# Designed miniproteins, single chains, part 2

Each design is a single chain, and the fold is of that chain. pLDDT is the mean over its residues in the fold that is shown.

## One batch from the design tools (miniprotein)

Design m36
Fold by ESMFold2-Fast:
Structure m36 (fold): chain A 69 residues (1-69)
Amino acid sequence: EEKLKEEIKALLEQAKKEVAATKDKAERQRIIRETLYRITELMSEIKDIKVKLEINAEAAKAVAEMQKL
């Protein structure tokens, strides 16, 4: 659903900001882990496989960007 897509995008953007603001490596890893868990919960509510694959690819790219920080 459109609402779930918006929530996932908002979570990813918020996580990026929090990770960028945090200098502690352990805290950054915790933020990434919690964000992924939350996204996984929201994705379980999406039934369209094509939409799930698109969101999963976007989330994976965002996580890789955050891990490079």
Scores: mean pLDDT 77

Design m37
Fold by ESMFold2-Fast:
Structure m37 (fold): chain A 85 residues (1-85)
Amino acid sequence: MLTLEEIQELTELLNRLREAILNKDKEEALKILEELRAKAPPKYHEKLDEIEELIENEKFEEALKKVVEIETELGIEELKLIILG
């Protein structure tokens, strides 16, 4: 299970990724994805790979939807850590 510090790091990177996608900044988005892949647990790697492919093909709205899915999963993990200890 992720620590609160790890969730915070991933959340900050996902927020930066979302901003890059909204700005259609392909180069910045791909750079942030490399950092996310290095820090994220294996369970997120498949979805991160899907986001990378969508960004490379300039399908920014579809990529944004996938980012929101990861953000939702991390938010649930953060709440579980706060509520359960």
Scores: mean pLDDT 83

Design m38
Fold by ESMFold2-Fast:
Structure m38 (fold): chain A 94 residues (1-94)
Amino acid sequence: EREKIIEEIKREEEEREKKYKEVKELLLSRGVPEEKAETFATLIALDPEKGTELLNKLLGLEDGPPEEEFKKAKEEAEKLKKEYEEEVRRKLEE
């Protein structure tokens, strides 16, 4: 009954995981610290447009981004991850 929905969720998870890994590895190869690389990789995997916009804004800063900007990015990544988990749960329950 839920076979099609489960298959779709698995496909989306695999796609996001692959993108997360690719972006994280790319950022690490460019010398970005692991914590920051994980944050931006998560944002880009869950919301490509918003994650890319934030990354471009931060990379445009000469001295690097203030800690407050990275804190906001981390909070946004956690929020998106939680919303994704809630949406998956909702689809499986109903």
Scores: mean pLDDT 70

Design m39
Fold by ESMFold2-Fast:
Structure m39 (fold): chain A 79 residues (1-79)
Amino acid sequence: GSLTQAQLDGETHLAFGEIFHAIGDKEYEKGNLESAIEAYEKAVEHYERAASLLTGPLADEARRNAEEARKKIEEVKKE
């Protein structure tokens, strides 16, 4: 079968979430705390949207990644 529009949109949001999460990690490593938080917040938004559009293992992955990004935000805020 072909991808549904919701699945395609969901996978796109999951990919953007992963990109922003990676940007957040890189900015945090550089000591750019405000940029790291902004990137992680964008990752959370994309992961939550992905979780709402996807089902099964991909939706579960999006939820886990959103939770991880939220933990990163709280970690950075403690600096």
Scores: mean pLDDT 88

Design m40
Fold by ESMFold2-Fast:
Structure m40 (fold): chain A 98 residues (1-98)
Amino acid sequence: SKEEQMKKLVEETVKKITLLMLENDLSDPETREKLVEIVREFMEELEKNFDVADLVEAARQLLGQILLRATAENVPHYELALQAISEVVLEHVKRAEA
């Protein structure tokens, strides 16, 4: 189903971002650039088969899971990751409405 496809994409993206946060320093601009690229690929993949409401829901799920994992793992500067993810999401949502 579309719901299962979205959940799988969210779960795989959460794994990629969690690994990046655990292996790298989020205060490093290069780490945040890699994070932005992962989120862009996620949004572009969603744009192929989902509408803007689905993009918002998937992004909400992604942000929630990243917050939970980052706080559980005591990731330094995780707020920078949440900000970067939110900025990429907002860019893609605005573009999908145009």
Scores: mean pLDDT 87

Design m41
Fold by ESMFold2-Fast:
Structure m41 (fold): chain A 62 residues (1-62)
Amino acid sequence: SVEELLEAAAEATGVSPETVRKAVIEKDVEAARKVAVAAGAPEDATFEEALQLALQAVREAL
């Protein structure tokens, strides 16, 4: 289920499942940055870069 996938991604990246949900489902900039930084991205990444890295981190966690 989507909830199980979000939990697995959160465990792999070290952020909360709610933060992963906001980044991937709601496209929230701050949530996307948190996931991207947890995956090794710089804090000053642009929104596009942060979102792409957050999506990559979630894909690799699955």
Scores: mean pLDDT 70

Design m42
Fold by ESMFold2-Fast:
Structure m42 (fold): chain A 104 residues (1-104)
Amino acid sequence: EEEIRFNQELIARGEVNRAKKLLEQGKYDEAIELAKRVIEEFPDSPAAAYAYLVLGEAYYKQGKFDEAIEWYRKAIELAKRLGLTNIQKRAEEFLKKVEEDKKA
C-alpha cells in the first residue's frame, strides 16, 4: 500500500523494527503478520532474514516450539546465504534455546 521508493531495504528494515517493538509489547500475532509481510514483499533480503528471526521469537514466546524451530532454521539459511553473521549467530543461539525448552 505504501509507495516503495529507491531505498526499498530501508523501508523493509523499518517494518522489521516495528515488528520487534510489537514483540516487546507482547503483541505476538501482530508481530507475526508484519514479519510475514516483510518476507513476502522483500524475499531474499537482509530484512527478510530479520523477519524470520522475529517469527521464531514470536512463536517461541507463544510456546509453539516446533514452529519457532522452523522459522529460526529459515533465518539461519537466509543469513548464511547473505553473509549476515550476526543474524545467523542469534538464530542459532535461539534455536538451541528452543530445543532445550522443548525437552523440558
Scores: mean pLDDT 82

Design m43
Fold by ESMFold2-Fast:
Structure m43 (fold): chain A 80 residues (1-80)
Amino acid sequence: MMSKREQLQELVDEFNERVQELVENLSPEEAEKEIEKLKKETLERVKELFPDDPELIKEFEEYLELVEKSAKEYLKAKEK
């Protein structure tokens, strides 16, 4: 059986791969919307794995927000 830590790492990897796919294949507006949705879905899965660890959930939420911000900056640069 996969450990909770291994499951968390898989969620990180899946999120990063999907964000890259979205920014490469969608318009900036569509990519931003899909990234926001993906962020919410990924965060809910983290909460299910670590419901009693609010510090870990907060750190992960901050990480997801940082990735979203970086993706938005990339999309804006791509529009030139």
Scores: mean pLDDT 80

Design m44
Fold by ESMFold2-Fast:
Structure m44 (fold): chain A 57 residues (1-57)
Amino acid sequence: DELVARADRLVESGRVFKAKGDLATASTSYRMAGRLYREAGLDDRSRRLEEESDRLA
């Protein structure tokens, strides 16, 4: 599933940026991942990433 694969990469990127202290970039990555998971029908995972994005922004 291309949408899930892209979302997974964005989650990984978000974790890397969060670990480096770049919270703004991490927030953006998690929000983009959340949107892709929603498009893939993974609503629970989408919501969790949008919540994490909001916490970092």
Scores: mean pLDDT 84

Design m45
Fold by ESMFold2-Fast:
Structure m45 (fold): chain A 81 residues (1-81)
Amino acid sequence: SRLEKLEEIREELEEMLRNRDVDKEKIKELFNRYAEIASPEVQKSLEELIEELDSASDEQRFGLLGVFLGELKEEIEELKK
C-alpha cells in the first residue's frame, strides 16, 4: 500500500539521519521513490530538490533530510486519519 511504502522510506531516512549518512546517490534514490507515490505538487518539488543535490554541501544535504523526514511524517499521520 502507499502507507507501507511511505513507512519504508521514513525508516530508511531515519537510519540515514542516525548514521549521518548524506550520500548523494542514496538521497536521490529516496527522493525518487517518494516522488513515485507523492502528490503531483510534491513530485515537482522533489524533482527540483534532486537537481539541487549536485551543488549541495554535506550540511545542506543533512538539513534537507531533516526537512524531508518532517514532511514525510506529517503525510503518514494524515493517511492514518
Scores: mean pLDDT 79

Design m46
Fold by ESMFold2-Fast:
Structure m46 (fold): chain A 74 residues (1-74)
Amino acid sequence: SAAAEAGAALAAALRAAGGDPADAEQVKTYSEKGDGEGADAAAVRAIARAGGATPEAQAMGKLLGKALRDAGAK
């Protein structure tokens, strides 16, 4: 599904950006299940563990949210 594809791309982007691999894998897993809220929560957790109050982390969060919306995840 589009949500599963977007979740896989998002998980790869999180890993490439230095996010926690376990949180990135949860994004992929929740997206494959069609759980957009679970995927969003996992992505936010990954950003927070990476030091998540910086402007860079906020920009990443906006990009992640857009990718999930474009994929139609709920």
Scores: mean pLDDT 67

Design m47
Fold by ESMFold2-Fast:
Structure m47 (fold): chain A 86 residues (1-86)
Amino acid sequence: SSELREHLIAANQQAIAELDALIAAARARGLPQEVIDVLEAVRAAHRATLAQLQAATDAQLEPIVRALEATVRARLGPLAELLAPL
């Protein structure tokens, strides 16, 4: 439905805003570049997904969201190992 698409677009825009703030905080705290690179890759995935959702049919919404979830999971896996010593 259009309501679902509008909700997914809004949620994705909110995620981008939160990632912008998180990346700024990570840079200010001097976190390793590898951590910042992962966060920037996750933000890029959300930006690409936002463009796809805006052009999508209702039938395309679920596979687009599943692809985003898979991409985010793949990117956050290495981050978990980088943060494990903490």
Scores: mean pLDDT 84

Design m48
Fold by ESMFold2-Fast:
Structure m48 (fold): chain A 68 residues (1-68)
Amino acid sequence: SMADVARNEAAARATAEGAGRNMELLGGKSTVTVEETDTEVRHTATSEVGTLTVTVDKATGAVSATHE
């Protein structure tokens, strides 16, 4: 449902923001950005040691995470 998609988007955002805060608490610097399209919401936390991207599909509510 639309409510499930919104909930999953909020959870994905919180996850990326939490990762960014944890990087800062460990003495690092991070940047958290959000990109929204008609089909997905992508939350990215970037630091010197890597990038975490959490994506929510608006059609299915499916959540995926990748890191580099």
Scores: mean pLDDT 72

Design m49
Fold by ESMFold2-Fast:
Structure m49 (fold): chain A 91 residues (1-91)
Amino acid sequence: MRMSTEELRKALTDLMKALQGASKEEQIALLEAFIARLREGQAPERMIAAVEDTLARLRAVDASDHGAIASTLTGMAIDLVGIIIDEELKE
């Protein structure tokens, strides 16, 4: 069954909380699990693509570059919120 926009908001909020204090390896695992959850929930393909792009960027960043990691994850959160708002406006 397709995830509601409320379920997408909760999933994103839960993900962002889990990412706080996580290592790069843990963050990668969390994003991979999130992509799987979004696919099972038939989330918008653009949302899945945004998380996959973020995962690729995160893999390329050095684990000691906390600023680049934080910027990458913040950019993803902004993009995903924008996608959820756009989906809410279509309903």
Scores: mean pLDDT 84

Design m50
Fold by ESMFold2-Fast:
Structure m50 (fold): chain A 95 residues (1-95)
Amino acid sequence: KLSDEEVEEAFDIVKTLLKNAMYRASNGDLGGAYGDILRAVDILKTMGISQDNIDKIEKLMYKVVEAAKKSKEEGEKQFKEAVKEIEKILREESE
């Protein structure tokens, strides 16, 4: 199991990369947005997050990017929802 500090670090990394992916997608940089998602997945794997939880987080990140393609406002709405779910998922790694 991960420490609370490791979970907090993982959350900060995912939140930062997801926010970057969201803004890139809203500006038409889909390659950069998907690149940010792949970086988050790779970092979570190296941190020892379970594959099941990584798959859930990756799905949420793609949902934010798809919303951001429609508008920045839709992206920001989905980002807030995804961040809450990601925090909950990552918290399970320390339980």
Scores: mean pLDDT 87

Design m51
Fold by ESMFold2-Fast:
Structure m51 (fold): chain A 68 residues (1-68)
Amino acid sequence: MNEEEIRKEIETLSRLIGRALRLIADLLETDPEKASKMTFAQALYEAGKEFGEEELTEEFLKKMNLKA
């Protein structure tokens, strides 16, 4: 992987992480009980679906040994 490919992957992952955190924050405001049961992996998976980056999200979760 070259430096340009690495930078693009970091940008995509940063957007996914930011969206996942916003999803958790929104749930804390609207449904705190549901938020307490949601894992970060689940939030990342939902963000991946929204961005059409499901494959990249699944690969990232595998590398981190996280379950959606």
Scores: mean pLDDT 75

Design m52
Fold by ESMFold2-Fast:
Structure m52 (fold): chain A 77 residues (1-77)
Amino acid sequence: NAYQKAADYAEKGLEIAKEANESPEVITALEKARDYAKQGNASEAARAAAEGIVLSTNPQVRAALKKAYDAAAEAIK
């Protein structure tokens, strides 16, 4: 289930981002990616994840966002 994978990766990224004290903008992008994926809105989930990748300064958070993006993009197919 690509939607569930996108949500799970975004949730994992959110946990890491909070521990790493990432910016509120990165946290918001992760929350949007998670929530849109849970709603079945793959296009908006992918957009939120892509925004988070650009804004994130933490490599582990960026990796989680990339996985969330890839899962959301797969759900669009």
Scores: mean pLDDT 84

Design m53
Fold by ESMFold2-Fast:
Structure m53 (fold): chain A 60 residues (1-60)
Amino acid sequence: TEAERELAELARRVGPDVVRRAASLVARDPNISPRELAEAIGVSEATAARLKRAILAVLA
């Protein structure tokens, strides 16, 4: 899917450990804000928003 492709590109850019941590946080709290996610994993708010959207679409 488009979301899977986006998540793979983000993993290449920020590293798989960051994506895994983001996925765990989103799974625990699907309503986490992009800002809170960005602060927790050390990325920009824009990158956190992209990660959250892709994770919710792929990993639920």
Scores: mean pLDDT 81

Design m54
Fold by ESMFold2-Fast:
Structure m54 (fold): chain A 71 residues (1-71)
Amino acid sequence: MDNLKNELKYTLMTIYGLSEEQAEKAVEKLEPKIEEFRERSRRAQSQDERDELGSEFVKEFNKVVEEIKKE
């Protein structure tokens, strides 16, 4: 979990240009979603299910990034 959060934080800073503080806030907001998608991923039995989970996560990720940028 912590390693995944660190990778996400690095991506937010490097790819999306967020500050370390903004990236930390974004990770904090995404943490419940990461846990949700991890549990759903454990139960995914098909590529279609995995693709849907990935799509949903990307949408949540983008919403959080935009929310942080509006601060």
Scores: mean pLDDT 75

Design m55
Fold by ESMFold2-Fast:
Structure m55 (fold): chain A 65 residues (1-65)
Amino acid sequence: MVSQAALDALRAAPDGVKTNALLNMDPDTALQVLEALPDLSDESLRTLAEQHKSERVRELARKRL
């Protein structure tokens, strides 16, 4: 599933790239990435809460706001 190498690559990416990657992830992967990346910006969390295809991902993003 989500590897440490994949998480490290996402941490190094700009906020816009992180947000776009998360929006296009499958729900299972997106949930694991959200749990592993506590330092996401409020703007990224709002975008995920409003635009992600999965209710579970949107709910988790809202809980972190």
Scores: mean pLDDT 78

Design m56
Fold by ESMFold2-Fast:
Structure m56 (fold): chain A 64 residues (1-64)
Amino acid sequence: SAAAERAREAALAGGSEAGAELAYRGVQKMEDKGHLESAEAAARAAEEGGGSAGASTQGMADKS
């Protein structure tokens, strides 16, 4: 999705390919569960926080 792609690009800009994969999967999992607002919030957090947000995004998806 667009949110998952944005989260991935933000993490990649931060220099973490592993973080990018994690961010993509985290946001995609949120959308899969129907938590679209959480997915968009996570993508924005990744964009604002850079690559470090990748692991946080994955954790949010697992809890939601």
Scores: mean pLDDT 68

Design m57
Fold by ESMFold2-Fast:
Structure m57 (fold): chain A 75 residues (1-75)
Amino acid sequence: LLKKLEAALKRIEAAKNWDELLNAVLELAKILPKEEVAEAIGFVLRLIGDRLSGEKSLEELKEEAVAFAKEKIAK
């Protein structure tokens, strides 16, 4: 699990555009234990909402995704 979570974090950090970022976060969600999937879905929906609102840059959304992935690695 930890090694897969670290690989998912690297994919998020490497994302060059919104499509790559969204796909990387969805891959992270697939790796998480079932009890954390609902939280991950909630996070993805918030990222999509923030992207559609235009209030946050790709870099800001990416920083949020990195923070989320690091939190899951630390648990």
Scores: mean pLDDT 79

Design m58
Fold by ESMFold2-Fast:
Structure m58 (fold): chain A 74 residues (1-74)
Amino acid sequence: MSNLEKALELIEEMKREVERLAAEGRVDEAWRVAQEKGRELKELYSKLSEEEQKELDKVAIPAEKEVLRLILGA
């Protein structure tokens, strides 16, 4: 599995776990998961080529915004 594939899978896992925990009212745990997965994603991002970073940004930027929306609520 490539670093890009690992990063994409990590983003999907982060979204699923944060959504589940937030829906259960476990907002503090959702925040912790987002922080932990965010750190792993940052590590993977630093190992990607510029081309791979552009591909990841197409998914990561919308996902980060959605995760923050879920945690902060409306």
Scores: mean pLDDT 81

Design m59
Fold by ESMFold2-Fast:
Structure m59 (fold): chain A 86 residues (1-86)
Amino acid sequence: SAAARAAEAVDRILEWIETLDLSNPNQARAAVAALEVAADVAIRLNDRDSLRRIIRAAEELIERLTDPEVIRELEELIRRLRDYLA
């Protein structure tokens, strides 16, 4: 199903993010961009489980980041996704 394919794609994105060197600014930005894409797909498919996983991944990523601009982008993503799930 499309939902199962989307969940699998989200899992792969989250696994890929775990391999990144977040001290590298290009890799940190790539991680944020990947989460944004995953979130857009999950919203379009109304995949609430994937959205919750993306929120957890974004929260974990914030703990690993030092760039306040990148952190702000992830906080905004988390806020939007939580609002969608409410």
Scores: mean pLDDT 84

Design m60
Fold by ESMFold2-Fast:
Structure m60 (fold): chain A 76 residues (1-76)
Amino acid sequence: SQMALEARRALGVTDAQARDAGLKAAINANKTGREQARAVGEATGKSEEEVLALARQYGQSPAGLGLALDHAVLEG
């Protein structure tokens, strides 16, 4: 989606980091938003607060953002 491509550009992450963010998002999907953001942040090299802010901007959970980043790699 356009949102996933924009988020990936904003975070400046590699394909490998985006794929790892998706995996960590899936593993942490049942946890708190802060825990999800921490996991995605670790994968992308971004702070927990940066991930939370970007997820809020796109109306997503942090896990949803991580999964969207992974999906963007598969599409282009």
Scores: mean pLDDT 80

Design m61
Fold by ESMFold2-Fast:
Structure m61 (fold): chain A 70 residues (1-70)
Amino acid sequence: MSIEEIKDISQKISSDPELSSLLNELEKTNDRAEQQVIADKINKKLGTQLSVLDILTLPGLSDIVKVTLG
């Protein structure tokens, strides 16, 4: 996944309230099966095949700061 592709995806998530809500839900979820369901919903809206980890580490989102500092 390229930096340009990550930026484009991050911008789309930030501009879409539903995608932003799904990302926040994914961050709060500890069940692996539920994380995959949420990731699949995000991927369907974006037309992508990102892993749970890829989605959580997208640039420009508050979760990246948490991952880097945690």
Scores: mean pLDDT 69

Design m62
Fold by ESMFold2-Fast:
Parts: C-alpha cells; structure tokens; sequence
Structure m62 (fold): chain A 68 residues (1-68)
C-alpha cells in the first residue's frame, strides 16, 4: 500500500541518518520511539507502525554488521 511505502521510506531515511551520525544505542531508541509516535499521530495503523519499527531495527543491525 502507499501507506506502507511511505512508512518504510521514512524508516530507510532514519536508519541512514543514524548510521551517518554513528548514533549511540540510546539515540537509536529515542529516534525509533519518535518515529513511532509521529506515525501514530498521523493516523498510521498500529500494526504497520510496529512493522516499520521492526524493519528499521533489522535494517540498522544489517548496516552495522556490514560495516564491522
């Protein structure tokens, strides 16, 4: 869906920023929580928001593993 595409694109952008900034674990958690609250405030379904957060976590872990 268009909503899923927008949410996942937001997650991709956020992950790229966190990688670029070499964000700490605390900064990562704060950023993911901010993304979650923003998407919920815009009326995105809870299930899609949970999927988006999980996708962001997996994408970030994969990017960090590739850099190690």
Amino acid sequence: SLEEQIALAFADWLVAELVRDQASEEEVEAALEAMKQYLLSQGFPEELVEKTVAYARETLARARAAAA
Scores: mean pLDDT 86

Design m63
Fold by ESMFold2-Fast:
Structure m63 (fold): chain A 114 residues (1-114)
Amino acid sequence: TPAEGAARLAELAAEYARKAVEAMQSGNFDLAVEYARKAAELARMAREAFEQMIAEGHDPVLAQKAIEYARKAEEYARKMAEAAQSGNPDLAVKYGKEAIEYARKAAEYARQAA
């Protein structure tokens, strides 16, 4: 379903944010930046898919919660990439963990909106 596809995009955003955290913890800053940027892109795609769900008449309250969490996932994944580029590993890991949690919440609300 469209809701399932949108939820999977948010789940992929969480997976890439997790990979970015792991790369940062292993000292691979370039890979962490790459994965964090991919997580932000996937979170943005999930948000756009959730916006289409509202336009098509799905539950607007639950879909709006999914949009809110997808925006936060995108924001924190972007902040992680910036922190990783500037060589701030503790801050990058902190932002990455936030991105993971928000992306997972976005997926959960999207499935409920179906």
Scores: mean pLDDT 89

Design m64
Fold by ESMFold2-Fast:
Structure m64 (fold): chain A 93 residues (1-93)
Amino acid sequence: MKDFIDRLFAEEEAVRQAAMEKAPELLKKKTGKDVKVLSVMAFGDTALVFAEIDGELVLAVMRAKVTIEDGKVTAELSEEVDVFTLDGKPVKK
């Protein structure tokens, strides 16, 4: 119980790092366009990625699978990504 908050922060940081590393490639695959990642926020197993695609600001929602083994927290990012314009419209390829 006492380490619950530390575990939660470790999980969110692992998800954030995984999203930072893989978001440019996954977003390029999803949209077919060059992507510039601006910022990443993690909430549990979900990452919110703010990016620029062709000069347009977009929000990508990415999910991660978190694994805890021997007190180590790792996150594997899903290849499924949802991309929205700031007006909440889905981004087409």
Scores: mean pLDDT 75

Design m65
Fold by ESMFold2-Fast:
Structure m65 (fold): chain A 86 residues (1-86)
Amino acid sequence: AAAARGARTLALVKEWEKKEVKEKPDEHIKRNEDLAQRYEKLADEYEKKGDKVKAGIYRGQADNARRSLENAKKMYEEIKKEEEEK
């Protein structure tokens, strides 16, 4: 059962990731915030240089980094709630 084996491996990976995420949530959040800020700065710099193509690419990467940050914050909030229920 290839699907069942994959699901079990994914569950183990998620269990290890939950421990690491629980231990260092602030580090992961900070990294994503730093990435978003860097991409926004690059987008602004290329926009000022008239390179709309690169500006658009970095703006898109900044948006993706911000979405990842929001998802990470939601995940950490859920982990905190689970711990408070124990």
Scores: mean pLDDT 70

Design m66
Fold by ESMFold2-Fast:
Structure m66 (fold): chain A 69 residues (1-69)
Amino acid sequence: MEEIKKRAIEAGLKAAEEAKKNGKNLNYEITNALVRTLSEYSREHNISLSAREVTELREEVLRLAEEAL
């Protein structure tokens, strides 16, 4: 979980910075980046995340991304 969490946070923060620079919707871009990153990671590593793990990770990434801006 640590590696998935780190990757998701990095993707979320990058999406937030790009959204801010380009005047895009911050929450939408963060959410899309998170979903894409988790899907790619699950596919690459042949693992499945529980609904609870995804929800908790999403909440933390959104919080950190919003605080970083």
Scores: mean pLDDT 74

Design m67
Fold by ESMFold2-Fast:
Structure m67 (fold): chain A 81 residues (1-81)
Amino acid sequence: SSGSREEILEKIKELGYEAGKKKDTLLLEVLKAYLNEDFEKLKELAKKLGIETDGPLLSESSREYAEALLEGMEKGLKEVE
């Protein structure tokens, strides 16, 4: 049913974790766009991250995807710090 949503969530968590370990500024911009509810910026950043999907990231689950990214990034940052 929500196959693409679950797949994107897994990818976002992994990307967040890896970028968090590297202190990736691109994902930091994604987090800032999420906090500002800048959906246009979020869509642009998703494309740059290699996540080319319009439905899952711009639907009502977009908040959940951003939270998954935050979770992964925080975990990665803690491992480096």
Scores: mean pLDDT 65

Design m68
Fold by ESMFold2-Fast:
Structure m68 (fold): chain A 72 residues (1-72)
Amino acid sequence: SMEELEREIRLALARMALSVELLTEASDLEKAERVARLAIEKLGLSEEEAARLLLEAGFPRSVVEEALRRVR
C-alpha cells in the first residue's frame, strides 16, 4: 500500500540520518536528540519508532529518554 511504502521511506531516511550522526564527533545525547528531532518533527515518525531506532543503534536508554524529552 502507499501508506506502507511512505512509512518505509520515512524509516529509511531516519536510518540514513542516524548513520551520518554516528560518524560525527558530537556527544551521544546530541546525536540522539538530532536524530529524534528529525524523525519526529520532519519525518512524522512516532516517539516509539524514534526510540526503537536509537536503542537498536546502541544508545543507552537514559540518553534516548533525555533526547525525546528535549524534542517534546
Scores: mean pLDDT 86

Design m69
Fold by ESMFold2-Fast:
Structure m69 (fold): chain A 79 residues (1-79)
Amino acid sequence: KEEEDKKEKELSEEFTKKAIEKLKELRKKRKLSDEELAELITKFTIEANKEAYEKYKIERAKKIAEKLEEAIKLEEERK
């Protein structure tokens, strides 16, 4: 269960890194709320790994949204 879920997370992490970069551009251009961000991430993640994320689409989006916020904050702190 969690083992398989972790595997899917690792797979999507690679795609998520690219998605995050694209999402950061979108976030700068448009002010996105947490809900909108989660929905966007869900759609992109589902497209990257449609079958795997059909069940965990909402949960994945929420986790990725949190990571995205952290990544943005980290980059701001870096410079």
Scores: mean pLDDT 63

Design m70
Fold by ESMFold2-Fast:
Structure m70 (fold): chain A 108 residues (1-108)
Amino acid sequence: GPVTTVSPASQRVAAGGTATLTATVSGAAGSSVDWYFASADRPPQLLISGGTTRAPGAPARFTGSVSGNTATLTVRDVQAEDTGAYIAAAGGSADSAEGAGSGGLTVV
């Protein structure tokens, strides 16, 4: 199946700043990427589906864009609660981890 790599693997961003994560998918379009947010002790929550569509309940600070086989998640005006893992999965499953990539964000 498609393999997704997220960069950067980790980053630290000041509160109110902007974080950017880029998913690169082998064998699929960036529009196949769903972005999930996972923090300690909770299941992943969908943020962006199909590379660009913000999920119901996801804050407007989260935006997705697509170019070819890449999908970019932009988190503007980062808040302390945005600290966690951002998981990119082509094919709609973040919990199986097969072929999914992730990047960490720490708000400081």
Scores: mean pLDDT 82

Design m71
Fold by ESMFold2-Fast:
Structure m71 (fold): chain A 67 residues (1-67)
Amino acid sequence: GDAAGGAAAGRMAAAGSAEQAREAALKSNTPSVGRTADRGAAGVHLAATSGRASGEEAVQAAKEAGG
């Protein structure tokens, strides 16, 4: 990765993703939350790492989640 370049881009993306994730969580307040909440926790972690990480780290995080 590129720690220097990725840090600035990741911070900006994290700020945007954090607000979008918060809004999505509020809108995703569904009654079938039993399974959605469990997967939501994993999804939030993936969204945070994918949003903050750049291409290389996002690909690696996606591989761990997908495989």
Scores: mean pLDDT 52

